Designed miniproteins, single chains, continued (3). Designs and how they scored, part 13

Each design is a single chain, and the fold is of that chain. pLDDT is the mean over its residues in the fold that is shown.

## One batch from the design tools (miniprotein)

Design m8454
Fold by ESMFold2-Fast:
Structure m8454 (fold): chain A 74 residues (1-74)
Amino acid sequence: SAAFDAAVAALNLTPVEDRVLRLLLAAPAPLSAAEIAELLGVSQATVRRAIRRLKEKLGPDAILETPAGYRAAL
């Protein structure tokens, strides 16, 4: 949506942060760091860094960490 795209632009996300956020918003179930890394072609360390940065920019509750993996709570 235009409102979502405007909000994302305002956050000054890196390309990896943007891809991780959009993947989590589109995902029907929680995704592990390994699954996100495989889907995006990056390392698990890169995914964990992007999650920390997204929580910093969106708020600590914007992305939930569960035993099954990460999910967006926006």
Scores: mean pLDDT 82

Design m8455
Fold by ESMFold2-Fast:
Structure m8455 (fold): chain A 68 residues (1-68)
Amino acid sequence: GSAQLMERVKEIAAEIAEKAGLPDIAEEVRNAQTPDELAQAVTRAASRTGKEDELAEKIAQAENEILG
C-alpha cells in the first residue's frame, strides 16, 4: 500500500544520502511524516547527491514491486 511504498522510498533515499556522506539529509528523509514532506526531502537528496537518475530508477522499481 501507500504506507509501505513511503517507507521503502525513505529507505532508498536515506541510503543514497548516507553513502554520499550526507547524514543530515538522510535524517530529513527518515523524519518525513507526509508524502509531501517525503517528496521535498527526496528532491533535496537527489539535488545534493547528484543521484537523480539512480533515485528515480530505484523508486520506480519499488513502485512496481509494491503496487504492480
Scores: mean pLDDT 82

Design m8456
Fold by ESMFold2-Fast:
Structure m8456 (fold): chain A 75 residues (1-75)
Amino acid sequence: SSFEEEVKKLLEEMVKAAEAGDFEKAIELGQEIVKLAEKHNASEEEKEKLERAILGILTRGQEGLPIDLEALIKA
């Protein structure tokens, strides 16, 4: 699969883990996303966008807020 497809799949799994209250798994998935970005030589701008999406998922999940993955990816 393409890098973008793999990242999206991991972000979707991370959202599911966060919504289930499994923050240990959510953090592990976030780490996998960062490693995948490094492996694929993602730009600093792309890495910053992924880090913001990861933080948004964790923060919103912990606060019990809705997680809009498409909105977080665009931020």
Scores: mean pLDDT 84

Design m8457
Fold by ESMFold2-Fast:
Structure m8457 (fold): chain A 104 residues (1-104)
Amino acid sequence: MTEEEKKRKLEAEISEGLALIAYGLGMFDLAEKILEDEIKKDPNNALAYNYLGKLLFRLGKLEEAKKYYEKAIKLDPNFEEAKENLAEVLEAMGKKEEAEEVRK
């Protein structure tokens, strides 16, 4: 792993941590901004997509949350938390059969 890759990983972890703190404090616009900026810097960051999905689900934006969880799973097919989160969103949308298919 290069020094640039190590730096980028650390920056991603810091941004995600700050977004979670902002989320916990009810600063949802700030949390969304931090996660969107992270995705712009690293479009392959599955963790950032999962956190953005969680934020949107909390805000009742079910269709948008679904898209971000699907993106996280596409980037990391073994991301169990994102799969469970997707199943919860599908259940909230009334798609119980589709939710069961996601739970492997």
Scores: mean pLDDT 82

Design m8459
Fold by ESMFold2-Fast:
Parts: C-alpha cells; sequence; structure tokens
Structure m8459 (fold): chain A 100 residues (1-100)
C-alpha cells in the first residue's frame, strides 16, 4: 500500500501565515499545501509543482522515516522558494508529521 502522511503546521511569509492540516499520500499532502500557499500568496501553479514532487517521493519506495524527512525538506524548500520569489522572510513550523 502507498504511504499515508498527515501534516499539520504553518508557513509564514512576511506578515502572512498559511495554516494547514492535511492527510493523504505524499503527493496529495504536498499538492494541497502548495495549492493553499499559492492561493493565499498569489503564486499560480505552486500546488501542481508540489504535487509533482510528492508523486516522485511516492514512487521512490521510501521508508516512512525517509518519506517524513523528504516531506520536511520539501516544505522548507517551498517556504524558502516562496520567500525568495516575494522578497520576504519565510519559515515553516511543523506541529505534527506522521507517515505510515
Amino acid sequence: AALRARVKGTITVGDKSVEFDVEGTVAEVLGAIGKKVGEALGIPGLGEEARYVGERLDAADLSPEEAAERVKEALKAMAEGVGDALGKPAEVEIEELEVA
């Protein structure tokens, strides 16, 4: 069976915070977070790009621990990329991350 992930946290870019609490495959989770962040910050296609990253992770036959670390890296990269694109400080705070 494909890995299931649940991620709860916040991405903050400048003075804007985007909260998320999402569950699904890694592709569904990263895609949903990317879509929410992209819609909140006016960045088109971020959800599709993040979903594509997650699809590659789902296909890579990762352990739950490896998948969790790759999800953390992807969320950090998303925050940094959005911050760079908007010229604002960006951070991600993960409150809960479970992969099984």
Scores: mean pLDDT 87

Design m8460
Fold by ESMFold2-Fast:
Structure m8460 (fold): chain A 88 residues (1-88)
Amino acid sequence: SSELKKLEEEFKKLVEELLRLGKELMDKAETIEKINRAIAAMLRAIGLEFDVELAKRRGLSEEELKELLKKAIEELEEIIKELKEELE
């Protein structure tokens, strides 16, 4: 469906944005706490990509995949917001 494709494109865009921000925070971080947060954020994004790929390979329904992507997108948006605040 067009909705599923739109969710997949948005998810991919947010993963790329998070990884970019995480790397930037890691490069600029002056504390171990900020480095750890950047690493944790990047690992979570990778984990969400893994969950989505596994769901596709396991043959989840389009409806189940849409719900998984919506949840992953919301989580990525929250993490991105936190990373942006730490970079300002």
Scores: mean pLDDT 89

Design m8461
Fold by ESMFold2-Fast:
Structure m8461 (fold): chain A 67 residues (1-67)
Amino acid sequence: SAEEAKEEAIELLKKAGFSEEKARKIVEGVVEVGDEVVIDAAVHELKQAGVSEETAKRIRELLLKAI
């Protein structure tokens, strides 16, 4: 479900060092907009923040599933 995909993305961000509040804000904000361009922009920012390519790719797939 979209809710399960969001929660998995939040958990991956928490494992990457984000707080739960910040992870939830990022994931919910991106999904609320519901645009692949916004997802790609957010994934790029996560990589700049130090999220690995592998984790960022999984988060991208989860966000696309959530919209």
Scores: mean pLDDT 86

Design m8462
Fold by ESMFold2-Fast:
Structure m8462 (fold): chain A 75 residues (1-75)
Amino acid sequence: DTYVTLALLYEKLGDHYEAGLSYEKAAEIYEKLGNLDEAIEAYEKAADSYEKAGDTEKAIEAGVKAGLLAIKKVL
């Protein structure tokens, strides 16, 4: 959970964009490992962090990735 820990640190510092990037990297790692629940949660947290940073485009992209993984999980 290095990237999740890093994201939490960035959130505490108010660096929402860096927190979003860190959650996105965590989500990519979880996805590669097949940990779909953790990947979905990390993409959702990335979307929230990007929205707080004012990066609506990245927030939408991360949210879409979380949604697609949620669909894939139930197939």
Scores: mean pLDDT 86

Design m8464
Fold by ESMFold2-Fast:
Order: sequence, then C-alpha cells, then structure tokens
Structure m8464 (fold): chain A 62 residues (1-62)
Amino acid sequence: SAMEQKKVEELVDEIERLLVRNYILGKISPEEAEQYARRAKELAEKGDIEGLEKLKEEILSK
C-alpha cells in the first residue's frame, strides 16, 4: 500500500541520517556504514518494515 511504501521510505531516510551521523562522530567505520546501508536497501526492496525498525535500533545502540 501507499502508506507501507511511505513508511519504508521514512525508515530508510532515518537509517541513512543515523549512518551519516555515526560515521562523522567516529562511531562506525566506512565499511560498517556501507554494510548497514546495503542491509537497509535489501530490507526496503522486500518491504520489510519490521526488519528496518530492528536495523534502526541496532544503529541507535552505537
């Protein structure tokens, strides 16, 4: 649905902002940031909202 697509897009945007922030703050390596971004892309392609929420929580724990 359109609402599910919007939620996926919002979560991907949030994850990307968190990765940029954590990279700038030295909390994650460039390789780790790329791996998280790849995981987010794969989950978004599947429409896995729960997976994206879990990934966001993992990044926030850094």
Scores: mean pLDDT 85

Design m8465
Fold by ESMFold2-Fast:
Structure m8465 (fold): chain A 80 residues (1-80)
Amino acid sequence: SEEEKRLAKLAEEMKELGIEYLEISYEQLDDETVRVTVKAYDKEGNLLEEEETVVRNDPVDISRAVLELIEKIIEKIKEK
């Protein structure tokens, strides 16, 4: 799928930048909205970058937001 291809590309870029793992969390704010947070860490456990957004509480919107936040984190780390 397109999401799988996008995720595979992001995984490769993360490895090149020294991102060892991502912490993804979801906080439901109300019936209509959720806060999505992504944190990127290196192999030593140092926080490299963090991004969050508020989106509709819908599986497609949530999945898209996660991928967009990962892309944003990668772009910010590349600018270092």
Scores: mean pLDDT 84

Design m8466
Fold by ESMFold2-Fast:
Parts: structure tokens; sequence; C-alpha cells
Structure m8466 (fold): chain A 80 residues (1-80)
């Protein structure tokens, strides 16, 4: 749970950085948030399997969401 709270904090900081035009910092913070979110998924492996998913499957979904967020930030940087 704490890993997901820390990932959320980093996501908020990434958004603030992007809103301030610091896209490099936003991307760096987003990468760290992704790392912590993936660690959190691994910590919940037993619960994930109990729900009928695999850890690998949930990790893939998390990576896809972070990739989409990175693409949006990169698009904002390119448009600026």
Amino acid sequence: MELFKEAERLLKEALEAALNGDYKRALELLEEAERLALEGVRALAEEIEALGYTVEEVEAAVRARFAALKAKIEALEKAS
C-alpha cells in the first residue's frame, strides 16, 4: 500500500512539473512512479492471483498506462 501512495505522490509531482513546463522532470518523476507501482504490484502477487490475474498481466497493464502518460507529456513538450 505504501508503495502505491509514494507512486501517487510522484505522479502529483510529475503533473506539477509538466504544468510548470519542466517536461524533463515530469518524465523522470513518472519513470520513478512507474517503478514503485510495479514494486507494489509484485507485493500484491497473492491477491492478484486470487482475483484470477497474473502478476505479469497486471504489470503489463500498469506499463501500458504509464507509457500513455509519457506519450502525453512528450506531446506537450513537442507542442511547446
Scores: mean pLDDT 83

Design m8467
Fold by ESMFold2-Fast:
Structure m8467 (fold): chain A 91 residues (1-91)
Amino acid sequence: MKEAQQLLDTGIGYYYLKEYDKALEYYTKAIELARQAGDKKLLARALTNLGKVYYEQGKYEEAVRLYEEALRLDPENEEARRNLELAKEKL
């Protein structure tokens, strides 16, 4: 659990540096560990951050799918809900 959180936080750091390839690498590792641990809230957070990378790349349909999966795992994830609305406006 702590390892997956650390990987997610590292990926978020790369996202703000606009190093999206590295952000994707760390988010993918965080997703795998969160899924194996059954941590639905951490998995939803990682999927939300992955969706933000696809949004920044103009891949709005992929971003929508990731945000919808995040909300299925954690229906109270406010960031995923807001980002889903923004991504749907681009479709």
Scores: mean pLDDT 89

Design m8468
Fold by ESMFold2-Fast:
Structure m8468 (fold): chain A 70 residues (1-70)
Amino acid sequence: KKKEELEKLINKARELVQKLVEMGRTDAAIEAVKLINEAKEAFEKGDYDRAKQLVNEAIDLAEKALKEAE
């Protein structure tokens, strides 16, 4: 159950990265992708708490960047 929730969060973060690229916010997209990749590595190692923290950081960064882009 926790694994499925985490996979959904990773997918949400990737959707936000796509929107950042469409808005021309390449720097923010690169930073979010780094956090997503670190979250995937933590997830593969079974560290779900770390993976969730990193995914949430990616989502927060992406949402803030999208809001500032207007």
Scores: mean pLDDT 82

Design m8469
Fold by ESMFold2-Fast:
Structure m8469 (fold): chain A 61 residues (1-61)
Amino acid sequence: AADVYKANDDYRVLVSPDGVLKVYKKKEDGSWELVSTVKLPYEVAVRLVEALGAELVGTVE
């Protein structure tokens, strides 16, 4: 499972409990492209996305 954060209409950030942060960008066709993967402790990743004002919009499994 991963928490899904909305940075803006064109970007989503997925934070998994194992400490992987994935950044997705919206393509012209409306699909999502993985543009970056960063390994961070889950607590650090959550605090970083919250500090940037990103909105928690859901969870994926």
Scores: mean pLDDT 78

Design m8470
Fold by ESMFold2-Fast:
Structure m8470 (fold): chain A 116 residues (1-116)
Amino acid sequence: MTPLERARAAKTPEEAVDLLFGELLTFVDRLIQRTTDPELKAELEKIKQELFAVREAYVRGEITPEEALERLRQLLDKVTEIARKSGDPELIAEAERLRQLFDVAEKVAREIMKKR
């Protein structure tokens, strides 16, 4: 099952948060491995720390699913900018696919949260 198929199949907001956290973490790790710029690597390591902080806060019930999704989206925007600065067409294409995944998963999570 592709990440997009998993996003569409999500039955709880938690499943959407878990999917987006995992996919974003995988992409951040790939950016760290491929980026040679030490300033961008430092920014990516900071983003990785912020990702785990969001996950921990959500698991502990300190933030809502809506707030977790919003914080993950903000981190996605930062990594998308880093991918563009890298000049790597493959990383830029992966960032755009990840943005599409976020759009689908966020929409599914919002529809789940609206259900009676």
Scores: mean pLDDT 85

Design m8471
Fold by ESMFold2-Fast:
Structure m8471 (fold): chain A 57 residues (1-57)
Amino acid sequence: MEASRAATEEILRLKKELNLTDEQVSRLARRAFQMIVEGASPEEVRKALEEEAERLK
């Protein structure tokens, strides 16, 4: 639950700040869900999403 909430908040923040497309947001969501399934912490998910979003700019 905590990691999922952190992922949602980070994705929404990145979408707003970087003006991401729906396709890019979908890619970040899929990455976040995979990491959560693998047991990643909220901190690890947020960091990975930020790094992935920076590669999309």
Scores: mean pLDDT 79

Design m8472
Fold by ESMFold2-Fast:
Structure m8472 (fold): chain A 89 residues (1-89)
Amino acid sequence: APSLEELRAAAREAAAATDDPALVETQLQVLTLLARGDAQGATDLVVQRLKELGIEVDDALREKLLAMFREASRDHGAELAAAAAGLAE
């Protein structure tokens, strides 16, 4: 499973690739949900965005994302909040 640091790096890299305000907003929403302990909301948002990009999300991938986000929210809420603030500024 990716680490929290890998997830943050991937999110920033994706934002930088498009310079798209909508992509930055999506990343801010995911990080904010995770910082609040809403791993289910973060998972649902990511799954929706992947489907919009034509990426098929099976139940196994969804459960893996949910487990990762629950772990990240529990152990790294403060870091996730700082990452969200950094993207907003």
Scores: mean pLDDT 68

Design m8473
Fold by ESMFold2-Fast:
Structure m8473 (fold): chain A 72 residues (1-72)
Amino acid sequence: SELKRKYASLYSAASIMEAGAFASEMIARRQLEKGNEELARKFLEDARKNRELSEELKKEAEELEKEYEKLS
């Protein structure tokens, strides 16, 4: 069904955002080790935004999944 494809897509997008956050955190750690504090702060902010977006996408996916289960 289209609804199942929609929430699967949102879960996939959430996973991508979470992976992006992890990558940004790893880059930030490396930049801190090099003494690049300002660049590290920017990557940590990007990681925070990606984690927030991931959680929002997961919540939307969960709501659609519950809706699908009620109709199935």
Scores: mean pLDDT 89

Design m8474
Fold by ESMFold2-Fast:
Structure m8474 (fold): chain A 97 residues (1-97)
Amino acid sequence: LSEKLKKILEQIKKAKTDDELKKLLKQIKKLLPDVKEEDIPLVLEAVNVAINKAKTKEVLELALEVAKEVLKKAKKKEDILQAIGAILRAIGKLLDL
């Protein structure tokens, strides 16, 4: 799982279009049921990169959904705070659109 998440993160970092970001975020969403505590930082990094690059509401809404699901699974204080931060950033960016 960690190797799949690392590969998706690298693809998100290289993604140039919102369509690419949407596809990659959907792949992360499918993997979420199998995500364990140690994988949460990788998912949150991918979500934060996607939020930073996103130009459409659709990508921001997907990133928000992933961050909310991660927040439900997160047990470490630092992961909870990072997930909340991602949620707030996505909402802030949605309001600017």
Scores: mean pLDDT 85

Design m8475
Fold by ESMFold2-Fast:
Structure m8475 (fold): chain A 80 residues (1-80)
Amino acid sequence: MPVSFTLSDGSVITVEVEPNTTLGSLLNKISSDEKLTANQRSDLSVLSSTFSDNKLDSTAIESLNGVDINSLISLAKSLS
């Protein structure tokens, strides 16, 4: 299912995720996008390793749709 994240400049990153994806897998898919800053890519790469076993159900995935990238990174850091 497609999931979209907003950036501070109003641009959007959309990634395709499978049911029962992990948070780490989701963050890893986002981390390669060219619209991200070098710091955002670095943070997402580190966090993807931290959350490699944290499974997301469909409700959790839907709740992340449309979230700001900086908010996602901040939330993931607070959980690690």
Scores: mean pLDDT 81

Design m8476
Fold by ESMFold2-Fast:
Structure m8476 (fold): chain A 55 residues (1-55)
Amino acid sequence: DEERKKLLEAIAKVLNAIGDLLDAELRGASEEEIKAAEKKYEEAKKEFRALLEEL
């Protein structure tokens, strides 16, 4: 139950981060905004990968 919730939250973070990154690129956001979105996406992927390795 708790493990499933953490996994779903990690998946949601990855999907949201991808969406934010794509939106920023499509609307021509600043380099700072794009870099911040890239960092969040990388952090979300790292967290998701760590959870998968513990399962």
Scores: mean pLDDT 82

Design m8477
Fold by ESMFold2-Fast:
Structure m8477 (fold): chain A 74 residues (1-74)
Amino acid sequence: SLSPEQLEAEVLAALGAMYLSLADISTDPKERLELYEKAKQLFEEALRLDPGNPTIRALLEEVQKKLEEEKKKI
């Protein structure tokens, strides 16, 4: 069974993944940036609670890359 911290991390990561998905389908560049930033914050908090989780780390790397690409368009 997961520890309370690992369970909280999973919930935060799931919420972050929802924001990431919403950002991916958004056609407004400003909304995309705001949604990716929210996803990043959630993945960073999730990784703080479960630093050894490779899935959360991969999600954080993905959103960081997407943010970098969006910021290049400014």
Scores: mean pLDDT 87

Design m8478
Fold by ESMFold2-Fast:
Structure m8478 (fold): chain A 79 residues (1-79)
Amino acid sequence: LAERVAEALIRLAGASREDAERAARMVERVASDPALGARALAIARAQLAEARAAGEDPRHLAAAEAALALLEEAVAAAE
């Protein structure tokens, strides 16, 4: 999970590998706890919808969508 999230952030948002790996580790920690993962998914979906409405950078939106999809897979697999 962490490696795939990091690659998505680098490829889609142009994040540095260092920052992307740090963010990916946070996502993996959250995904490893089903209760935290489910709550994080709800919050992330709401914030992504707000960012789209606010006209956020399309590359950042694409990276966030890819990371959210990977988090959804990880949370589903962890049950």
Scores: mean pLDDT 71

Design m8479
Fold by ESMFold2-Fast:
Structure m8479 (fold): chain A 74 residues (1-74)
Amino acid sequence: SGLELPEREIRRLTEEAVRLLRERGDEERAEEARRRAEETLAILHDPSVPNEEKVQAVEDTKRWLEELIAEAES
């Protein structure tokens, strides 16, 4: 199915972001990353949400997490 790949990618990026933010003592942004990931995973598992909206939610969250990781690495 199409859920395994996007779910795995969101989880991986979230784990990376949380780890980096926690190492910097940024617990607030780490919790924000967890919350955003949980919201996206809920959308992925909601049968009432169209696939196009699921794809958009994954892309939006992935981009946001990648930006967050880049900021944390700086």
Scores: mean pLDDT 83

Design m8480
Fold by ESMFold2-Fast:
Structure m8480 (fold): chain A 91 residues (1-91)
Amino acid sequence: LPKIEKIEVKLVNDKKIKITITFKNADKESVLKAAEEFAKEIVEDLEKELGIKVLSVKVEVVDDNTAEVTIVFETAEDAKKAAEWIKENYP
C-alpha cells in the first residue's frame, strides 16, 4: 500500500465531514484501494468505539497522490465527534 504522507479532516456541512488523504509515490489505482480500506476502517471504528451511525461514505480520487473520503452522519454532534476522534487518532 502507498505510504500516507498527510491526513486532513474538515467539517464541510453540519452533518458531513471530508477527509483528504495525501500519499507518497502513488498512482490513482493504489490511491483508490488504500482510501477505500482507510474508509472501511474509519467507519468501523466510529460505529464500534463511538456508537455513531454512518449514513453514507464516498471515496473519490482527486489526483495520482490524493483521495477524498466524504462521510455523512445523522446528527451534527456525531459529525463533530467523528472529526475530533479522527484528528486524535490519525495525525
Scores: mean pLDDT 83

Design m8481
Fold by ESMFold2-Fast:
Structure m8481 (fold): chain A 55 residues (1-55)
Amino acid sequence: GISKEALEKVIESLLEAFEKLNIEPPPIDEENLEKSLLELYKLYLKHLEPDIVLD
């Protein structure tokens, strides 16, 4: 798996991107960073690629 430090760095980068896009991110679960990252990434993709339907 990815280290906790690497996950936190990726999450921080996504949160910075969310701030630039004026998107309110969901709360981050520090005990389950992988799940939080996946939810952030899905929301980020929907804003960058509105033509992609993620079911």
Scores: mean pLDDT 72

Design m8482
Fold by ESMFold2-Fast:
Structure m8482 (fold): chain A 62 residues (1-62)
Amino acid sequence: GSAEEGAKAGRDAALAAAKAGLGGGQASNMYTGAVSRAGPEGAEAGGKAGREAIEEAQLGDG
């Protein structure tokens, strides 16, 4: 897939894991797996986007 599609998949997976109440390690494994399925272009971009999404969600909580 494209890098943009991978980034969206990674972000969505990370946020879904966080909303489900999964711990950081579990959440990281889930978005990594989802991004890996998007292919090499998506894996790099998706991993970065997923991590940033988790950080923003945590900052939003205060």
Scores: mean pLDDT 62

Design m8483
Fold by ESMFold2-Fast:
Structure m8483 (fold): chain A 58 residues (1-58)
Amino acid sequence: MELQEAARELMSPLIREHGSDDIATQSAVAKAGAALMKGHEEGKLDEGIEEARKILEK
């Protein structure tokens, strides 16, 4: 799975439902994005996806 695809699938529903100007959504998206990027850089995108999912579920 590509980093861009994972980011889109995880973040787009939240932005659509809560709006792009919602501070809580912006914070969650930023943290999830950082987790995905860290996983991608380490060659462990699956771990990054799981971490991002946990962030977005809180």
Scores: mean pLDDT 72

Design m8484
Fold by ESMFold2-Fast:
Structure m8484 (fold): chain A 67 residues (1-67)
Amino acid sequence: SVDEITERLVKEFGLSPETARRAARLALELHKLGYSVEDIARFLVLHYGLSEETARAVAELAREALK
């Protein structure tokens, strides 16, 4: 869920709760639309200013949540 991904991003990557929730929600939506982990990570770097490592983690956690 968005809440579970948000909690992990705050605890493991030090994101603010607001940024983590927005990133988690967006990554889940983009995965449902068929975007790859790589495309989502790039989007998060460009639009949210996340590091490549953090952005990839967000995209991968969202993909796992949809299994």
Scores: mean pLDDT 83

Design m8485
Fold by ESMFold2-Fast:
Structure m8485 (fold): chain A 61 residues (1-61)
Amino acid sequence: MDHYEELLKEDPKSWLAWTGLGAELAREGRLELAIEYYQKALELKPDHEAAKKALAAVQAS
């Protein structure tokens, strides 16, 4: 998590960092927060298929 958090602090527009943090949060069971992070990634890159799929999976849980 620290690597993605540091990347995000230096570049808040990094959709990769938002997606990575969302995935870490989902693994920890922080589903609501993971959804928020995936949504931020999609705001930056709406065509990011991996984030769209991850968001749908988390929302189904």
Scores: mean pLDDT 75

Design m8486
Fold by ESMFold2-Fast:
Structure m8486 (fold): chain A 60 residues (1-60)
Amino acid sequence: GAAEEAARAGAAGDGAAAARGVLEAQKNGFISPEQGEAAARAARDGAAASAGMAGLEGHE
């Protein structure tokens, strides 16, 4: 589903792609402007967190 696609994009560091998808849904009237902005910010924050964790991924 869309949530799984967004989660994969965020985890892969594709926060911009995830945010763009949310904004397209907002423009097409599927979600409110406020919800679209909040979701886009969450996707960007998720991508940033994923990038920060990448430095620790090889540590076991």
Scores: mean pLDDT 60

Design m8487
Fold by ESMFold2-Fast:
Structure m8487 (fold): chain A 84 residues (1-84)
Amino acid sequence: MVDEELLDTEVLIALAEIQVAIMKWYASRHPVSEEVKKLIEEAEKKVDEARQALENGDYETARKLANEAIELIRKAMELVEKEK
């Protein structure tokens, strides 16, 4: 049986990965600013760092990085809305 904290952390990272993938797909089909592209790139990097922290058993750092990635994508979405 998986640890509840491990499962919660895996789900959070997966959610961040999905959000990054959606924004990356959107940016490939619609013109977006360099600021939006940078936020997506930083979010992708944070997701990669969160996955590495999880693999090292550092669930606290993994959750923090995944939440930071989600926040970066939220900012990217806000900028996209303002650019329309």
Scores: mean pLDDT 83

Design m8488
Fold by ESMFold2-Fast:
Order: structure tokens, then sequence, then C-alpha cells
Structure m8488 (fold): chain A 78 residues (1-78)
């Protein structure tokens, strides 16, 4: 499955977003296809993960970003 992740974190935590997404995607057996992280902490990424792991991956991403003081939305893209 391909998932689009959009969100924001505090600007001082922006540098942690890509490593976090890469780690979580790899753990799910997937990879990051696209990533854009801005200095203000806003970000967009597209990740590819096995369909059976997509729901668990989305939940873990949201929880991890919330722990950083941010918010994230995850949607499956066609």
Amino acid sequence: ARLEITGSVPADKASGILPLLETLAAAAGGRVLESEVRADGSFRAVVEVPAEKAAAFAEEVKASIAAMGGTAEVREIA
C-alpha cells in the first residue's frame, strides 16, 4: 500500500522526521518514496508498506509524531 503522511512538529524537531519515518517504514518491510520536511516543522511524505501492515504503520506514525508534540494525518493513495 502507498500512504501519504502530512503533519507538523515543533521546528526544533523537524530534523527527526525523516529518520523516524525511514525507521518505521523499514520495520514494516517498506520504504519512504518521497519526503519534504520544512524548517518550520511541516512535512509531507509518501511511503510504501505491505498492505497488511498499513493500519499498524499509520497508528505508529501518528503516535510517534504526537510524542514529539506534533500532529499527523495518514491516508492511503491510489
Scores: mean pLDDT 85

Design m8489
Fold by ESMFold2-Fast:
Structure m8489 (fold): chain A 55 residues (1-55)
Amino acid sequence: MKYAVNKKSGAVYPLVEKDGKWYVLDEDGNYVPLEDFVDPISGAGPEDFEVVDLS
């Protein structure tokens, strides 16, 4: 399963692929496009996220 990890805060969010695009599943259960996601813990933008696969 793929996750977006904030390189500054260490916060981890599940990623969902739909129609060739990645979405962050936030803590409220909403899907936010990865490029538009701002981490509520650190305020970091999408460039601060690393995509990892936990198999």
Scores: mean pLDDT 73

Design m8490
Fold by ESMFold2-Fast:
Structure m8490 (fold): chain A 70 residues (1-70)
Amino acid sequence: DVEFSQQVHQAYQLGSQQALLGLENPEIGKEAEEEWERLMAESPRSRALGEAGRQGYQDALEEYKEKTKP
């Protein structure tokens, strides 16, 4: 349980990092999105990991967008 919660948090952090890297290299963003889609299709557990990664990605992009367009 605790370990799974930590993995979900790590997935979120990874998604955020991939979002920032994807701003410079769109291929990284595409690969990340494909990975999350695969995870979400596997099982409820892996779906949670994929959703966390996607949330981190979206949150990072929104924050970047807000910062660049004050």
Scores: mean pLDDT 77

